# Designed miniproteins, single chains, continued (5): the designs that were tried, part 69

Each design is a single chain, and the fold is of that chain. pLDDT is the mean over its residues in the fold that is shown.

## One batch from the design tools (miniprotein)

Design m18380
Fold by ESMFold2-Fast:
Structure m18380 (fold): chain A 81 residues (1-81)
Amino acid sequence: TEAAEQALAAAALGDASTDVAVQAGAALALVGLGVEAALGQLSPEEREALRRALREGLAASTNPITRAGLRAGLALVEEAE
């Protein structure tokens, strides 16, 4: 679950080879996986890496659906701390 969430976050952040629909789907899937439940299983380093990935994806993305998913994921990560 943790590895899957990190992989989805990485997919959402991918630009050069990642279709926009795949990025949006990955971002929405990340929030849909119940990141709240999974966050308790992440190390502090993994949680910080996920937070950073979500922030970087949000800064880089122009797709409103992808941005909404990334913002929701970031809010859940921040609430869990």
Scores: mean pLDDT 59

Design m18381
Fold by ESMFold2-Fast:
Structure m18381 (fold): chain A 88 residues (1-88)
Amino acid sequence: SAVVFTPEEERYRRILLAPQAAGAAAVLAGKDLEAIEAAVRAALLAAGGSEEAADAYVEAVRYAVEGKEEKAKEALERFEALVRAQVA
């Protein structure tokens, strides 16, 4: 059987996954970091994410590129919490 989501869970997943899809597409297209950051921000906002959530995701991308794994993880956790709070 297929997984059934509530409307709240569907909104949460749409916002949560949008920057991942956009980021992967930008990387595959050979874009630089600035263009990747712009693409993930635009996708997150277009999916209905807040500017604060977009800032957290971009911060996580920057920390990951710099090899700051713990800071990247903290920024991703903040991003997830912001999206959950927005949808609730």
Scores: mean pLDDT 83

Design m18382
Fold by ESMFold2-Fast:
Structure m18382 (fold): chain A 89 residues (1-89)
Amino acid sequence: SMNETELRIAMNRFKIIALSAELDVAETMIKKKASQEQLDQVLKQLDQSIKIAKELKEELKKLNDEKGVKKVEQIIKRAKDIKKQVQQQ
């Protein structure tokens, strides 16, 4: 069986993949003609994704997964860039 640290690293890497996929969906939604309701929904989802990513980053730091930390930092940056794009429309 996997030890606890190896299992936690694997689960956190799965979460990184899931967050990246959520951002791909958000970028696709932005390409549509946005209503105020759709814009507000995208912003709420992006804020939640940023919060989850920040929590994941702290967990990865505790596990000394430097590559995972770097990937999550890229996700946080991308989510903030998408949020800024939505707010400028």
Scores: mean pLDDT 82

Design m18383
Fold by ESMFold2-Fast:
Structure m18383 (fold): chain A 102 residues (1-102)
Amino acid sequence: SMKEKMEENLRKILEKVGASEETFEKLEEEFDAYFDRIPAQVAAATARVAASEEARREALERLREKAEELGVPLEELDEAVAREGVGGGLLLLYLKELELAA
């Protein structure tokens, strides 16, 4: 059930940041691998999947909006994206949203 809740929350975040359905499908597949692999390997794979330049740009714009909504400094988001791609930024915001919901 934790995996299902995390996937549902990922979808909600992707919908809020206006990610394309293609980007969601690719990131959901890599996020599924999170339960089968160590987080560092998943982060690297997620960065590759998000390598579509148009989808990445669109996701980055929406991630910045979501970061502002959650009170996450844009510098922190940009650093996460620089290290681990769009997937790193998504995971950062996802974890922050879960922390605030607790």
Scores: mean pLDDT 65

Design m18384
Fold by ESMFold2-Fast:
Structure m18384 (fold): chain A 90 residues (1-90)
Amino acid sequence: AEEQRRKQLLEQRQKALENRRKYLELAEEYRKKGDEGLAKAYELLAQGYDLFVQSNDAELAGDLELSRKLTSQGVALNIEAVGIEFEHSL
């Protein structure tokens, strides 16, 4: 049902906002510790989740092509962030 899809998008949007806030807090924490690599990784994760929020907003507005583009951009930033985290773990 259309109502069920709208509810799903709003729940996904809320989770993306929570993750964005969490990663911004982690980025600030690691920056204060002098860990510029992890701070950068968490900033990229936060930017990715901001794009996921925008993607959900686009789909709610009926712009499926914009939604897909924003999701792809968010995923790319998350992949970059994970790469930095793995390099730091070595």
Scores: mean pLDDT 85

Design m18385
Fold by ESMFold2-Fast:
Structure m18385 (fold): chain A 100 residues (1-100)
Amino acid sequence: KVEEEVKELLERAKKAIEAGDKSTVANLFTAALLRAVGDELDGKFYEAGLWYYAAGQIALLEGDRETAARYFRKAAEYFSKAGNTELADEAQKLADEAEA
């Protein structure tokens, strides 16, 4: 369910970036962060991780590697809190690659 929402948001972000629609990209990035914080406050750590991952991917597509690394690290933190070590390790690897 949440995975489908994240996928839809990322497809919209990719299209907005290709179109040069900076306001839509900024709105989608902000929406991902608001969903992440909301799920974090509700103790929904897996869902929070997915939304931080989405924010990281949007930043990466925009060429902002520093912001991408930051949110991939947050995704790794919340996947770890959710007990999903595989996704936590993958998110950490994406953060390291973004800062390389």
Scores: mean pLDDT 90

Design m18386
Fold by ESMFold2-Fast:
Structure m18386 (fold): chain A 100 residues (1-100)
Amino acid sequence: SKEEVKKVFEEIIKIYEKLLELIKEGKLTLADIDEARKKILELIEKLPEDLKEIAKEFADKVFAEVRRLVEQKKYDEAAETVEIAIDLLKKFGEYAIKLL
């Protein structure tokens, strides 16, 4: 349903927002990245099939980049990457709901 899709996007965005908070507070660990990715992938499984593929590809690209930047201790760039991902997901979620 549209309501379930909206709820899934809202929950995914909250996970990214928590990840961003941890980066900005200097508390982020690689384990936090792995846990966030796992939770987001679990939420994506609740989406319609047409949205699952694009959502999984997006998550994989974002988490690969964030992990790479964190391993290089580029925390400001990691924060910027998550902020961009949040903005894009908010816009995509609104668009996806209109198409359902």
Scores: mean pLDDT 87

Design m18387
Fold by ESMFold2-Fast:
Structure m18387 (fold): chain A 99 residues (1-99)
Amino acid sequence: KLYLTPAEQRLAQILMDALEGKISPKEAALRMAEIYEELGDEENAEAFRAIAKNEKLALQIATMLLSGHITPEEAKYLAENARNAEELRELLERLRRER
């Protein structure tokens, strides 16, 4: 995109900082939740708080949610139920087949 909103710029910067190892995936997810709370988007804020509790998969689930590949509800479900990358893939396939 040529132009980003201030919120989109903040979200992109947080994601880049996490990918570069400047902040933890947990800290990135918590900061993203705060931005969505400021925007009044409680569904995304709740999803990112759930993602923050899943430290192992936080970055992968956050990236899928930000890119629109999953909904906030799906992201929360995946964060609460996937323990590793293989389980995440299996649960994603199940969710895609149910829709």
Scores: mean pLDDT 82

Design m18388
Fold by ESMFold2-Fast:
Structure m18388 (fold): chain A 110 residues (1-110)
Amino acid sequence: LRARLEATIARLRLSARQLEERGEHRLAAVHRATADALELELETGDPEAAAERLRARLSEIVGRELPFTPETTVGQLHTQAVRALTDSEAEARAIRDIELEAARANPLPP
């Protein structure tokens, strides 16, 4: 178990750096938060405390309340946050880009 968690933490840290380099700062923050929670689990032996801390942090990063349960694992929380952020933020960015392009082509009246 410990070796698997340590390998996962290392992979999450590497993934966060790659995402940051690509300008995906929110996804990078999610990966860092998950790695921190897994480190806490290794240090304390308390997966519930790690999951609860991660839940609070992910809600801040995503900017909205996600449907979490007390039984949800750190891995499940990570997956939910990544999916929610990718679906919500990518779509929001696409809409903003379209609006900016439209405004540039035809400035809106005051």
Scores: mean pLDDT 71

Design m18389
Fold by ESMFold2-Fast:
Structure m18389 (fold): chain A 105 residues (1-105)
Amino acid sequence: MDELRQLTEEAERLAREASRLLADPAQAEDAIRLATRALELGQRALDLAGRLGSKPEALQVVERLARSLGALTRALARHLDLVPEQYREARTLLASALVLGETMK
Protein backbone atom coordinates (compact mmCIF):
# COMPACT_ATOMS: atom_id res chain seq x y z
CA MET A 1 0.00 0.00 0.00
CA ASP A 2 2.83 2.51 0.68
CA GLU A 3 4.19 2.05 -2.88
CA LEU A 4 0.68 2.51 -4.30
CA ARG A 5 0.17 5.66 -2.19
CA GLN A 6 3.56 7.12 -3.22
CA LEU A 7 2.92 6.45 -6.93
CA THR A 8 -0.55 8.00 -6.68
CA GLU A 9 0.65 11.11 -4.80
CA GLU A 10 3.51 11.68 -7.27
CA ALA A 11 1.23 11.15 -10.31
CA GLU A 12 -1.31 13.62 -8.84
CA ARG A 13 1.43 16.20 -8.12
CA LEU A 14 2.91 15.92 -11.64
CA ALA A 15 -0.55 16.06 -13.29
CA ARG A 16 -1.41 19.23 -11.33
CA GLU A 17 1.92 20.86 -12.25
CA ALA A 18 1.55 19.86 -15.94
CA SER A 19 -1.95 21.40 -16.02
CA ARG A 20 -0.55 24.64 -14.56
CA LEU A 21 2.37 24.80 -17.04
CA LEU A 22 0.09 24.15 -20.06
CA ALA A 23 -1.35 27.67 -19.58
CA ASP A 24 2.06 29.13 -20.62
CA PRO A 25 3.23 28.37 -24.21
CA ALA A 26 6.87 29.02 -23.16
CA GLN A 27 6.60 26.05 -20.75
CA ALA A 28 4.94 23.61 -23.20
CA GLU A 29 7.99 21.28 -23.34
CA ASP A 30 8.11 21.02 -19.52
CA ALA A 31 4.31 20.55 -19.38
CA ILE A 32 4.50 17.68 -21.92
CA ARG A 33 7.35 16.02 -19.99
CA LEU A 34 5.46 16.24 -16.66
CA ALA A 35 2.16 15.07 -18.21
CA THR A 36 3.93 12.07 -19.79
CA ARG A 37 5.53 11.14 -16.43
CA ALA A 38 2.20 11.59 -14.59
CA LEU A 39 0.50 9.19 -17.05
CA GLU A 40 3.36 6.65 -16.69
CA LEU A 41 3.12 6.70 -12.87
CA GLY A 42 -0.70 6.68 -13.02
CA GLN A 43 -0.64 3.54 -15.19
CA ARG A 44 1.75 1.84 -12.73
CA ALA A 45 -0.50 2.83 -9.81
CA LEU A 46 -3.61 1.44 -11.57
CA ASP A 47 -1.81 -1.82 -12.40
CA LEU A 48 -0.74 -2.20 -8.76
CA ALA A 49 -4.24 -1.31 -7.45
CA GLY A 50 -5.77 -3.93 -9.78
CA ARG A 51 -3.41 -6.60 -8.44
CA LEU A 52 -4.30 -5.68 -4.82
CA GLY A 53 -8.02 -6.21 -5.55
CA SER A 54 -11.09 -4.97 -3.69
CA LYS A 55 -9.37 -3.45 -0.62
CA PRO A 56 -10.83 -0.15 0.69
CA GLU A 57 -7.40 1.55 0.45
CA ALA A 58 -6.96 0.42 -3.18
CA LEU A 59 -10.42 1.75 -4.09
CA GLN A 60 -9.60 5.11 -2.46
CA VAL A 61 -6.40 5.33 -4.55
CA VAL A 62 -8.25 4.42 -7.78
CA GLU A 63 -10.92 7.08 -7.08
CA ARG A 64 -8.20 9.65 -6.34
CA LEU A 65 -6.39 8.73 -9.60
CA ALA A 66 -9.65 9.00 -11.60
CA ARG A 67 -10.23 12.50 -10.16
CA SER A 68 -6.67 13.61 -10.96
CA LEU A 69 -6.74 12.08 -14.47
CA GLY A 70 -10.09 13.75 -15.14
CA ALA A 71 -8.61 17.16 -14.27
CA LEU A 72 -5.51 16.47 -16.41
CA THR A 73 -7.65 15.27 -19.36
CA ARG A 74 -9.71 18.49 -19.22
CA ALA A 75 -6.52 20.61 -19.13
CA LEU A 76 -5.01 18.69 -22.09
CA ALA A 77 -8.30 19.05 -24.05
CA ARG A 78 -7.84 22.85 -23.97
CA HIS A 79 -4.43 22.47 -25.72
CA LEU A 80 -5.05 19.62 -28.21
CA ASP A 81 -2.83 21.30 -30.83
CA LEU A 82 0.18 20.79 -28.50
CA VAL A 83 -0.68 17.49 -26.74
CA PRO A 84 -3.01 15.26 -28.85
CA GLU A 85 -1.16 12.03 -27.90
CA GLN A 86 -1.05 12.88 -24.16
CA TYR A 87 -4.80 13.66 -24.32
CA ARG A 88 -5.57 10.25 -25.88
CA GLU A 89 -3.39 8.48 -23.28
CA ALA A 90 -4.98 10.42 -20.39
CA ARG A 91 -8.52 9.70 -21.64
CA THR A 92 -7.74 5.97 -22.03
CA LEU A 93 -6.17 5.77 -18.56
CA LEU A 94 -9.11 7.70 -17.04
CA ALA A 95 -11.56 5.20 -18.60
CA SER A 96 -9.50 2.30 -17.16
CA ALA A 97 -9.50 3.91 -13.69
CA LEU A 98 -13.28 4.44 -13.77
CA VAL A 99 -13.92 0.81 -14.83
CA LEU A 100 -11.53 -0.55 -12.17
CA GLY A 101 -13.18 1.61 -9.49
CA GLU A 102 -16.64 0.23 -10.39
CA THR A 103 -15.38 -3.40 -10.24
CA MET A 104 -13.89 -2.75 -6.75
CA LYS A 105 -17.19 -1.50 -5.23
Scores: mean pLDDT 83

Design m18390
Fold by ESMFold2-Fast:
Structure m18390 (fold): chain A 114 residues (1-114)
Amino acid sequence: MSEEQLEKLRELSEALGLSEELTEFVLEALENEDAELFKSYMSKRLLEALENNDRRRLHELTLALVVVQYVLDNKDPSVKEIMEEADRREEELLSAEDKEEAIERLLKPIVEKI
């Protein structure tokens, strides 16, 4: 991960209003290239949000996933594009019969790039 990518991730996280805890975790996992830590944390938190019907937390976590993926892809998304993609992923997770499988499917392309 380049310093420019980490700075962009911080900037987008602040623009989207992501929590300091989530932003710090994501930055640490990506700076250390720790794909397993990222996958483990995000899988657990997404599943907890789905099981507790915590729509605010689910939305925040899906925003974080989209930001990470765009940064890893060296893309320059607008806040609107990030929000629209996060809404799509949130709906996919909510409609899935197997929540754990749906989470793994969403994380796989991100984890493979870390």
Scores: mean pLDDT 83

Design m18391
Fold by ESMFold2-Fast:
Structure m18391 (fold): chain A 56 residues (1-56)
Amino acid sequence: MYFSGVVGAPEGVDPAAHRARVKANLHRILGLPADTPLEEALRKLSERNFADIDAA
């Protein structure tokens, strides 16, 4: 079940597989260990974006 206000996986893609792909991509981009939870990876991404902008 989904509503227009909910952002989910693209149509035709398994939600779990899509989440795993996003997690792996974030870990690769941020250089984080594979065992880092998705929630923590998203937190690091936010922190990294500000740090990278300031350092650039």
Scores: mean pLDDT 59

Design m18392
Fold by ESMFold2-Fast:
Structure m18392 (fold): chain A 84 residues (1-84)
Amino acid sequence: SEKIEKLGEAIRKAAEAIANGDLESAREHAKEVIELAKELDMKETARKAEELLALIEEGASQEELAEKLLELAKAFIQEVEKIL
C-alpha cells in the first residue's frame, strides 16, 4: 500500500528530526504519522504517535523521545504484519 509506505517514511523523518534536535520538523512529521495511521485504522500506531507528539510539545528528554519512537516503530511493524 502506498499509504503504508508513506507512513513508514513519515516515522523515519520524525526519527531523523528528533536525532537532529529539529523539534519543529519532528512535530510536523509526528502529526503526519497520526493522520496516516488513523486513515489506515492502525490504532496502536496512531496512539503511540499521539504520545510522541505530546512528549515533543512538553519538551521531553532525548531519552524519553527515543523510547517512545521505538514503541511507535514496534507498533507500526506489528500492525503492518497483521495487514499483510
Scores: mean pLDDT 88

Design m18393
Fold by ESMFold2-Fast:
Structure m18393 (fold): chain A 97 residues (1-97)
Amino acid sequence: SEKIEKVKEEILEELKKAIPDASEELLETARKLLEAEYKARLAKKAGDEETFKEYLKEVEELARKFLELLYEEGVIGSEEELEKWLKELDEMMAKAR
């Protein structure tokens, strides 16, 4: 969908503005995360619980990697802050399941 591609590009442009020194790996991880989330939403709308769970797992893995890269690149300023975000991710994923 052209509309979904435009939304993904807009989110990535906002990310580039917020983190001007973002690595290619951080931006690629963000792009993959947005794609996995879109596929999860499509599966849920279609009533495909198995495919939804598979993409939800991919979303969780990519979101965790994204947070770890934010820490490695100094956007998340402490290990304690990283642990807080990872805990919030775990709580969000538990509610989505």
Scores: mean pLDDT 83

Design m18394
Fold by ESMFold2-Fast:
Order: sequence, then C-alpha cells, then structure tokens
Structure m18394 (fold): chain A 88 residues (1-88)
Amino acid sequence: SLEELVRKLLEELKEEFKDDSIMVNLLNDVLSNPEQMELLVKALQTYLETGKSVLELSDELAAQGASDSLVFTTGLLLARFENLLKKE
C-alpha cells in the first residue's frame, strides 16, 4: 500500500541520517503521529493524481495543520518516491 511505501521510505531516511539527531527527531515526529502520517500519505496521493508541486502541497499541508517536521520531510520523501517510481 502507499502507506507501507511511505513508512519504508521514512525508515530508509532514518537509517541514512541516523547520526543526525535533528533529522532523526523530525522523521520520528512524523512516524509516531498517525494524524501527520495520514496527511503525508494523502499529500503523496494528491501528488500522484494531480502532479501538484511541492510548494502547493506544502501550502495545503500547512492549512491542514501539518507540523514543521511533516512539511520538511515531505520534500525529502517526494524526491525518494520519484526515484523509486522511475526504477520500479
């Protein structure tokens, strides 16, 4: 599922940046909050269906009560997600 893919990508980012406590904390804030995870999955679904830019998605997330951690991780996750989609 898309949620499973999102969780996998976030865990991969945590492993890549495990020595960066700020990055790990930002990723953990999103992963530990079901509401923030739901917003992130919906944002990626919107990206796939509409091709909205990261800026437009960030504005929508902020309006929906997304944390600063979620807004930041959305950009990182989209880059990883695009790379994954182009190869698989």
Scores: mean pLDDT 76

Design m18395
Fold by ESMFold2-Fast:
Structure m18395 (fold): chain A 89 residues (1-89)
Amino acid sequence: MTEEEIKEVNQIVIDLSRAIKTGDKELLEKVKERLVELGYITKEQYEAMTDEEWVEKFKEILDELRKLAEAGMPVEEIAKYFIEKFKEI
């Protein structure tokens, strides 16, 4: 994984966390579109799931990432875990 890929994943996590905390539906849509562009989720999954289902999955993933960060996992390993978890949605 490149340094640029790690930075991009970190930015997505920041934007996603903000969108969920503030209820910003426009920011949530931009994050989902970015995940499709990166190939972390499929366009079919994006279109098939409701906003409520996406928010539920994102909250679950973000909570897992928070626990890993609190446990002292390096940012690079957290970024790899993030990508893998989104591919499993």
Scores: mean pLDDT 78

Design m18396
Fold by ESMFold2-Fast:
Structure m18396 (fold): chain A 119 residues (1-119)
Amino acid sequence: DIEKLIEKINEVIEEAFKAVDALRQARAHKDDPATVARYLAEAQEEIEKVEKLVEEILKDFPDLHPFIRKTLRGLVEELKAALEAVQNGDDAAYDEEIARIKTLISKLWLFKKFLEMEK
């Protein structure tokens, strides 16, 4: 069902943006360890939601093009790498991972638009 796939991709994009915002908030509050810990916990929770949604998509849509499957898996990998970069205080690695995440989200958004045209 194309409509269910569109809904799941929208959920992946939404939760990925929430994870990115939580990581940004952790970086913004680096002088407050309690606030950093809270936002890192929120980011971890949102990343786990993205991973679960991706696993559901890959299970429910086994015929999904390999390139899109790789994009979905790559998004989970880069979100985890961005979390690690924030935990390590590596601003350069964080900026690189956020750029990659934005590119992967853009690819998913374009794929979603293609699916909407096929309805």
Scores: mean pLDDT 89

Design m18397
Fold by ESMFold2-Fast:
Structure m18397 (fold): chain A 75 residues (1-75)
Amino acid sequence: SSLEEEIIKHLEGLVEWLREHASELTPEQREAMLAALDEQTPKLIEYLKSKGFSEESIKKIKELIEEAREILREA
């Protein structure tokens, strides 16, 4: 599989895991995960663009990251 497909699959897995387990995390753990996503997301998007990933895949990745953020904030 391509790196693009692997990244999307991993993010889908993260979102699924967070839907099931985010309520079990402490507020401190959720805050730490949100901070990590905020720090890493711009770096990831720049990397994907540098590798010539499709606009559709970049959009999907951004949507999955935003879903993860929403779950962490609402848990």
Scores: mean pLDDT 85

Design m18398
Fold by ESMFold2-Fast:
Structure m18398 (fold): chain A 90 residues (1-90)
Amino acid sequence: APGTGSATVTVAASDTSITINVTATAPAVVLLRNAAGEVVAGLAVEGSASKTVAVAAGTYTLEVTVTDDGTATATATTASGNTATASATG
């Protein structure tokens, strides 16, 4: 079955961005959602990818989905150094 994982990251009022780093051994999708549940960033990955997205202060959810035959790990890091890591195994 596809694997899913999630983690929550808090962006401080002085933070203006989140950097997402992803490593996946099979096709994976990573979504960053704001407190309203709206997707503010997305990545489709096989292997590794990194993306920096501009964000307002608030609470964000990092969601990772990987296919039946792999693992995926995504880490969201704020400019101030707050981190959240989500992992999934399919």
Scores: mean pLDDT 82

Design m18399
Fold by ESMFold2-Fast:
Structure m18399 (fold): chain A 84 residues (1-84)
Amino acid sequence: MLEEIKKLLDEAVKKGIITEEEARLIYHNVEQMVADAKAGNVEAARYGYEVLERQLRILAKETGAEEFAQKLIDLVRKAVEEAL
């Protein structure tokens, strides 16, 4: 899952949807959510996911990048659920 998320973020940077800095920040936050889930910090992982989902929905509305946002949301959800 993390590898697929990294690939999706790199593709979004190449397409100009997000910056390289934004992609690195998103990836770091996803790694932290997965780490929190594995450590049993379920509420921290869920909160991180909800914040990211909200931000991606705003990005999709502003930029029209709905397919990217939805794919990223789905991959992050699976990564967190598999880590629980």
Scores: mean pLDDT 84

Design m18400
Fold by ESMFold2-Fast:
Structure m18400 (fold): chain A 71 residues (1-71)
Amino acid sequence: MEELLKQPLSDEVLRALAELALRYVREGKYEEAQRVLDEMRRRFGDHPLLLPAEIDVGVEQLVAAVEKVFK
């Protein structure tokens, strides 16, 4: 994650961060996923791919939280 934040702002970096956040959610690492989302917002606030990426990660977090409650 921190290594990706050292790269220049680009669509490839944003996509890599989104994929990393999704992997953290799937691994149950919600704090790390949230940190990645916070960094994406800070670095790419107006980027057209940011909102779709945030929605996708948010949906995965919601699904994981619901599954945990109903176990």
Scores: mean pLDDT 67

Design m18401
Fold by ESMFold2-Fast:
Structure m18401 (fold): chain A 75 residues (1-75)
Amino acid sequence: AARERRIRREITRALLEVNDAVKAGKDPETIIKEINKLIELAQKVIEESTDPRLKAMAEGTINYAKVLIEEAKKR
């Protein structure tokens, strides 16, 4: 429970950092770096977590992050 709450907070913070970078109009390179951090966190959750809900959330996060990278590269 405590571990799951910590992981959720870490992913939420990383996602917020990506959204803040996009809203601030930061360089595509900076945005992609923040997105890659989010992907790394989500991949660790998939590998290390035994909670199916956390794994599903992490998989959804990676899919969303891939869309954001594609959009950032178009800028």
Scores: mean pLDDT 79

Design m18402
Fold by ESMFold2-Fast:
Structure m18402 (fold): chain A 70 residues (1-70)
Amino acid sequence: SGPSLTAEEARAAADRIYKALDEGNVEEFKKLTRELAKRLGIDLPENPTEEEARSLAAVLRRGADIAAAK
């Protein structure tokens, strides 16, 4: 099967990335973004930027909202 997350998992992942970004926890947002990209089969740099992390989190939140709306 292709890479997949439930709506709940996608929201939780996005929320964790946003929390790390809001707290200025550079190591944590980079780690979470890399792990999530690997799980989803997305090629990201080994050292993702804050902008790349925010973009991934935003896409996941939108995807979760669309999935929940059917």
Scores: mean pLDDT 78

Design m18403
Fold by ESMFold2-Fast:
Structure m18403 (fold): chain A 86 residues (1-86)
Amino acid sequence: MLPTEEQRKKMDEALDKMAEEIEKTYGSKEAVELLRKAFELHDEATRLIAENPDDPEARQRARELVEESDKLMEEAGKLINEAKKK
């Protein structure tokens, strides 16, 4: 489902709260920045598909953005898990 502008705002607010909590708990600004970038890429991919549903180039670009987002989220998760071990 495509997020509405209101849903996007709620997601951004939730991300900011999670980012503050992660930074407070782990001191990992890098993990916070990776999560923020990942969600921005996912939002961009969703908008590309919504605005250009019949454009194969837009669909290909959206797929690339989602794949990049997934990689950033995995990297952020590894940093958080590593910090928890100490």
Scores: mean pLDDT 74

Design m18404
Fold by ESMFold2-Fast:
Structure m18404 (fold): chain A 72 residues (1-72)
Amino acid sequence: KPIDLSKLSPEVIELAREAAQLPDPEVRQAALDTIVKLGEEANKYVEKLREALSLPDPEEQVAALRKIVEEA
């Protein structure tokens, strides 16, 4: 079932666009999967998602994204 983008905040939509443009395909997939799994709850995790994607190492970015899903 496609995600309803109208229920996501502009900030989450912008994060999804930025995630789709990331150079590492594993980080791109993890970020997009996290947003999809959170759905409307992603609106509450915008700052945590930004912090995860700002980490310098792709492995740390993926780990932080997975932790957000586990805490949701």
Scores: mean pLDDT 76

Design m18405
Fold by ESMFold2-Fast:
Structure m18405 (fold): chain A 80 residues (1-80)
Amino acid sequence: MEAVQQLQQAIEAAKKGDNDTAIAYLSQALGLALEAITDPAVREELRRLGLKAVSAIQNGDVDAAVAYLQQMADLIRQAA
């Protein structure tokens, strides 16, 4: 569950206001998940959640960012 571990790091970075680190971990997690998951619907939902998470991080909306990152982690756990 390497992608989920990267998302947990992204959540911690987002909570600290370290936007660059949060986005870096999110990008790594998304890459790992998209290599492991073949379901097109799950892949598309992960991309949408990732874009929403990046937007929330950049806007300083920590609560929204954490919610989207957690949704990604839950989706990856369910698909893997």
Scores: mean pLDDT 86

Design m18406
Fold by ESMFold2-Fast:
Structure m18406 (fold): chain A 80 residues (1-80)
Amino acid sequence: DAVEEAKRLAEGAELAIEEARKLTPEQAARVMQQVAFQMQQQKKKYQKAGASQEAIDILEETAKRAQEEAERFRKAAEAA
């Protein structure tokens, strides 16, 4: 089930984001950018495979959150 797989990918991404918060702001930003990139790549694969919109939306929302967190930590790194 593409929806259940997308939920598991999103859960893994959220755990990676939480672990990254323990790193320096610069390292956290890099990890979160990689998570966002991976979620966008998974979204493209799901779209090409004809997965449900629900599965695609889960991956897109997770990618967006990872990008927002990455930008936040990038700004924190610049301020340090």
Scores: mean pLDDT 85

Design m18407
Fold by ESMFold2-Fast:
Structure m18407 (fold): chain A 60 residues (1-60)
Amino acid sequence: SEVDRLLERTKEELDKAKTHDEMSQVVNDFVGQLDTLPDEDRRRGLERLLEIVKEKVKEF
């Protein structure tokens, strides 16, 4: 699905992010891309993004 493809790409980008500013940019880009998707896909995308970010911030 489109949301799964975006999530995989976003996770890879977050894994490469070295600063909080880079993380914020990746998150903002993903959220912006969700605006074109159906409500259910947007909700799922946001829920999974939250889980990915929670794990990533533990590294800082």
Scores: mean pLDDT 80

Design m18408
Fold by ESMFold2-Fast:
Structure m18408 (fold): chain A 62 residues (1-62)
Amino acid sequence: GAEPTATTATTGGATGTDGGLGFVTPNGISRGKSLETGATATLPGTTGADAARAAAQAAERG
């Protein structure tokens, strides 16, 4: 089920501009390298920004 949470969407906007999309490029990190993937997860908000965008797109589509 795709039910976006309002709290997550709010965080995504701030993190995307502050230091998520142009800072750690989570999509550019090769998953499998614990250290590289862990770095993205270690930074609070970065994963939230990506999740918030995915949720928003899913909500708009559905």
Scores: mean pLDDT 46

Design m18409
Fold by ESMFold2-Fast:
Structure m18409 (fold): chain A 88 residues (1-88)
Amino acid sequence: DKKTEDILKKAKKVIKKAEEADKKLGDEMQKAIDESSKKSQPSVASGQGLKVASEARRLAGRLEGTEQAEKYRETAELSLELVDYVLS
C-alpha cells in the first residue's frame, strides 16, 4: 500500500545519507529494511531507525566542528522522520 511504499522511500533516503556518513550504519539500516520487508514487520524498521538516529547523533557530537558531523546530523534527522512515519 501507499504507506509501505512511502516507508521504503524514506528508508532509502536514510540509507543513502548514512552511507555518505558511515558505510557500516548504511549497511545495518539496509539489512534491517530488507528484514522488515521480508517478514512484514515494520517494527524492525522503526527499531533500527531509532538505533541509527541515536548512533548518528552520538557520532555527530564527537565530531562536532567537522563536515562529517553534519552528515551524521542529517542521517539522524531522516532516521527520526522514518520512525515517526512508521509509528503514525
Scores: mean pLDDT 76

Design m18410
Fold by ESMFold2-Fast:
Structure m18410 (fold): chain A 84 residues (1-84)
Amino acid sequence: SIEDAIAEALRKGASLEELKKLLLEYWKNLSPSQYTAYALRAIAAEISGEPETIADVTALLLEKAKRDDDEGLREAAARLKRLL
């Protein structure tokens, strides 16, 4: 899964540039669920230089899920946070 891939990359000390490539590859080559698509778009946009860390990106996704009352996005973001 995308979450497992991110967790593995982070355990290996992947750079933000490497994480961006990983996320864009999933975005490009998969037809993700609506919630995964939202998460991938948000992460890709933030990695482009706005947040400093993937933890900040995870916090952004959780905040967006709370704001939109989107349970699917919240679950995906929470799983990502647990794997980081």
Scores: mean pLDDT 57

Design m18411
Fold by ESMFold2-Fast:
Structure m18411 (fold): chain A 72 residues (1-72)
Amino acid sequence: MLEEAAEILGVPVSVVQLAYSLILSGVDAEKTKEILGKLYPQETVDAITPFIEALEETGDLEKALERVKELS
C-alpha cells in the first residue's frame, strides 16, 4: 500500500512512511508538511501534499489513495 502511494506520487517510500506515521500519531497536515520540508526538497513535499491532506481528512489509507488517484 505505501509502495503504491510512493509510485503514484513519484516520491520515495520512506517519505510516504514518515508522512503516514506522523498523521497517525495525531500530527496535522500543516505540521507534517513543515517537518517534511526540513528533511526533503520542496518538490518532494509538494508531490506528497495531496496524500497528506487526504489522509488527515479521511483517516483511512485506502480512501486517501483513492482521492489521490482521482486528482492525478
Scores: mean pLDDT 81

Design m18412
Fold by ESMFold2-Fast:
Structure m18412 (fold): chain A 96 residues (1-96)
Amino acid sequence: SPEDVVRGLAAGLEYAAENAEKGKPSPEAQEYIDRAIELAREILELVKEKGFSPDAIEAAQRAIEALEKLKDRKITPEGAKSLVEGVEEALQKVKE
């Protein structure tokens, strides 16, 4: 379901934030992380608009929080780009 997609996104991003080495992403990786945050905010607004469950709304908020934590992690540009792609795929499924 779309709600399972949002919960899966949150869990995956939290795992990445907890398991990535502490540090600072490169400027290029930071730009991708900022883009992923913007897309995750679109997911949050859309799940609210569509009347998803409180758990799904909380999951969307947790996804944003996990992405913010990645700003304090050593993330490669390639890794950060993959995060953007994952959030874009989740957004597309939520739009349906």
Scores: mean pLDDT 88

Design m18413
Fold by ESMFold2-Fast:
Structure m18413 (fold): chain A 65 residues (1-65)
Amino acid sequence: MPSLSDAARKRVLTTVTEAMKLPTEEEQKRFLGEILGLSDEETEKMTLSQLVQLLADKYGQEEQE
């Protein structure tokens, strides 16, 4: 996640940390997918790494880089 501001990076880290507190990978994916506005079916087809990348892109865009 290079080139993110400190604020966007902190938001990504905080969100990922909250997701990692969930007991199953499916729940972690659903948590991230819900934040991204994805359906459960779309979320299940993606890896955690792909969801984290989309989360970084979303927070970077909201910050108006």
Scores: mean pLDDT 76

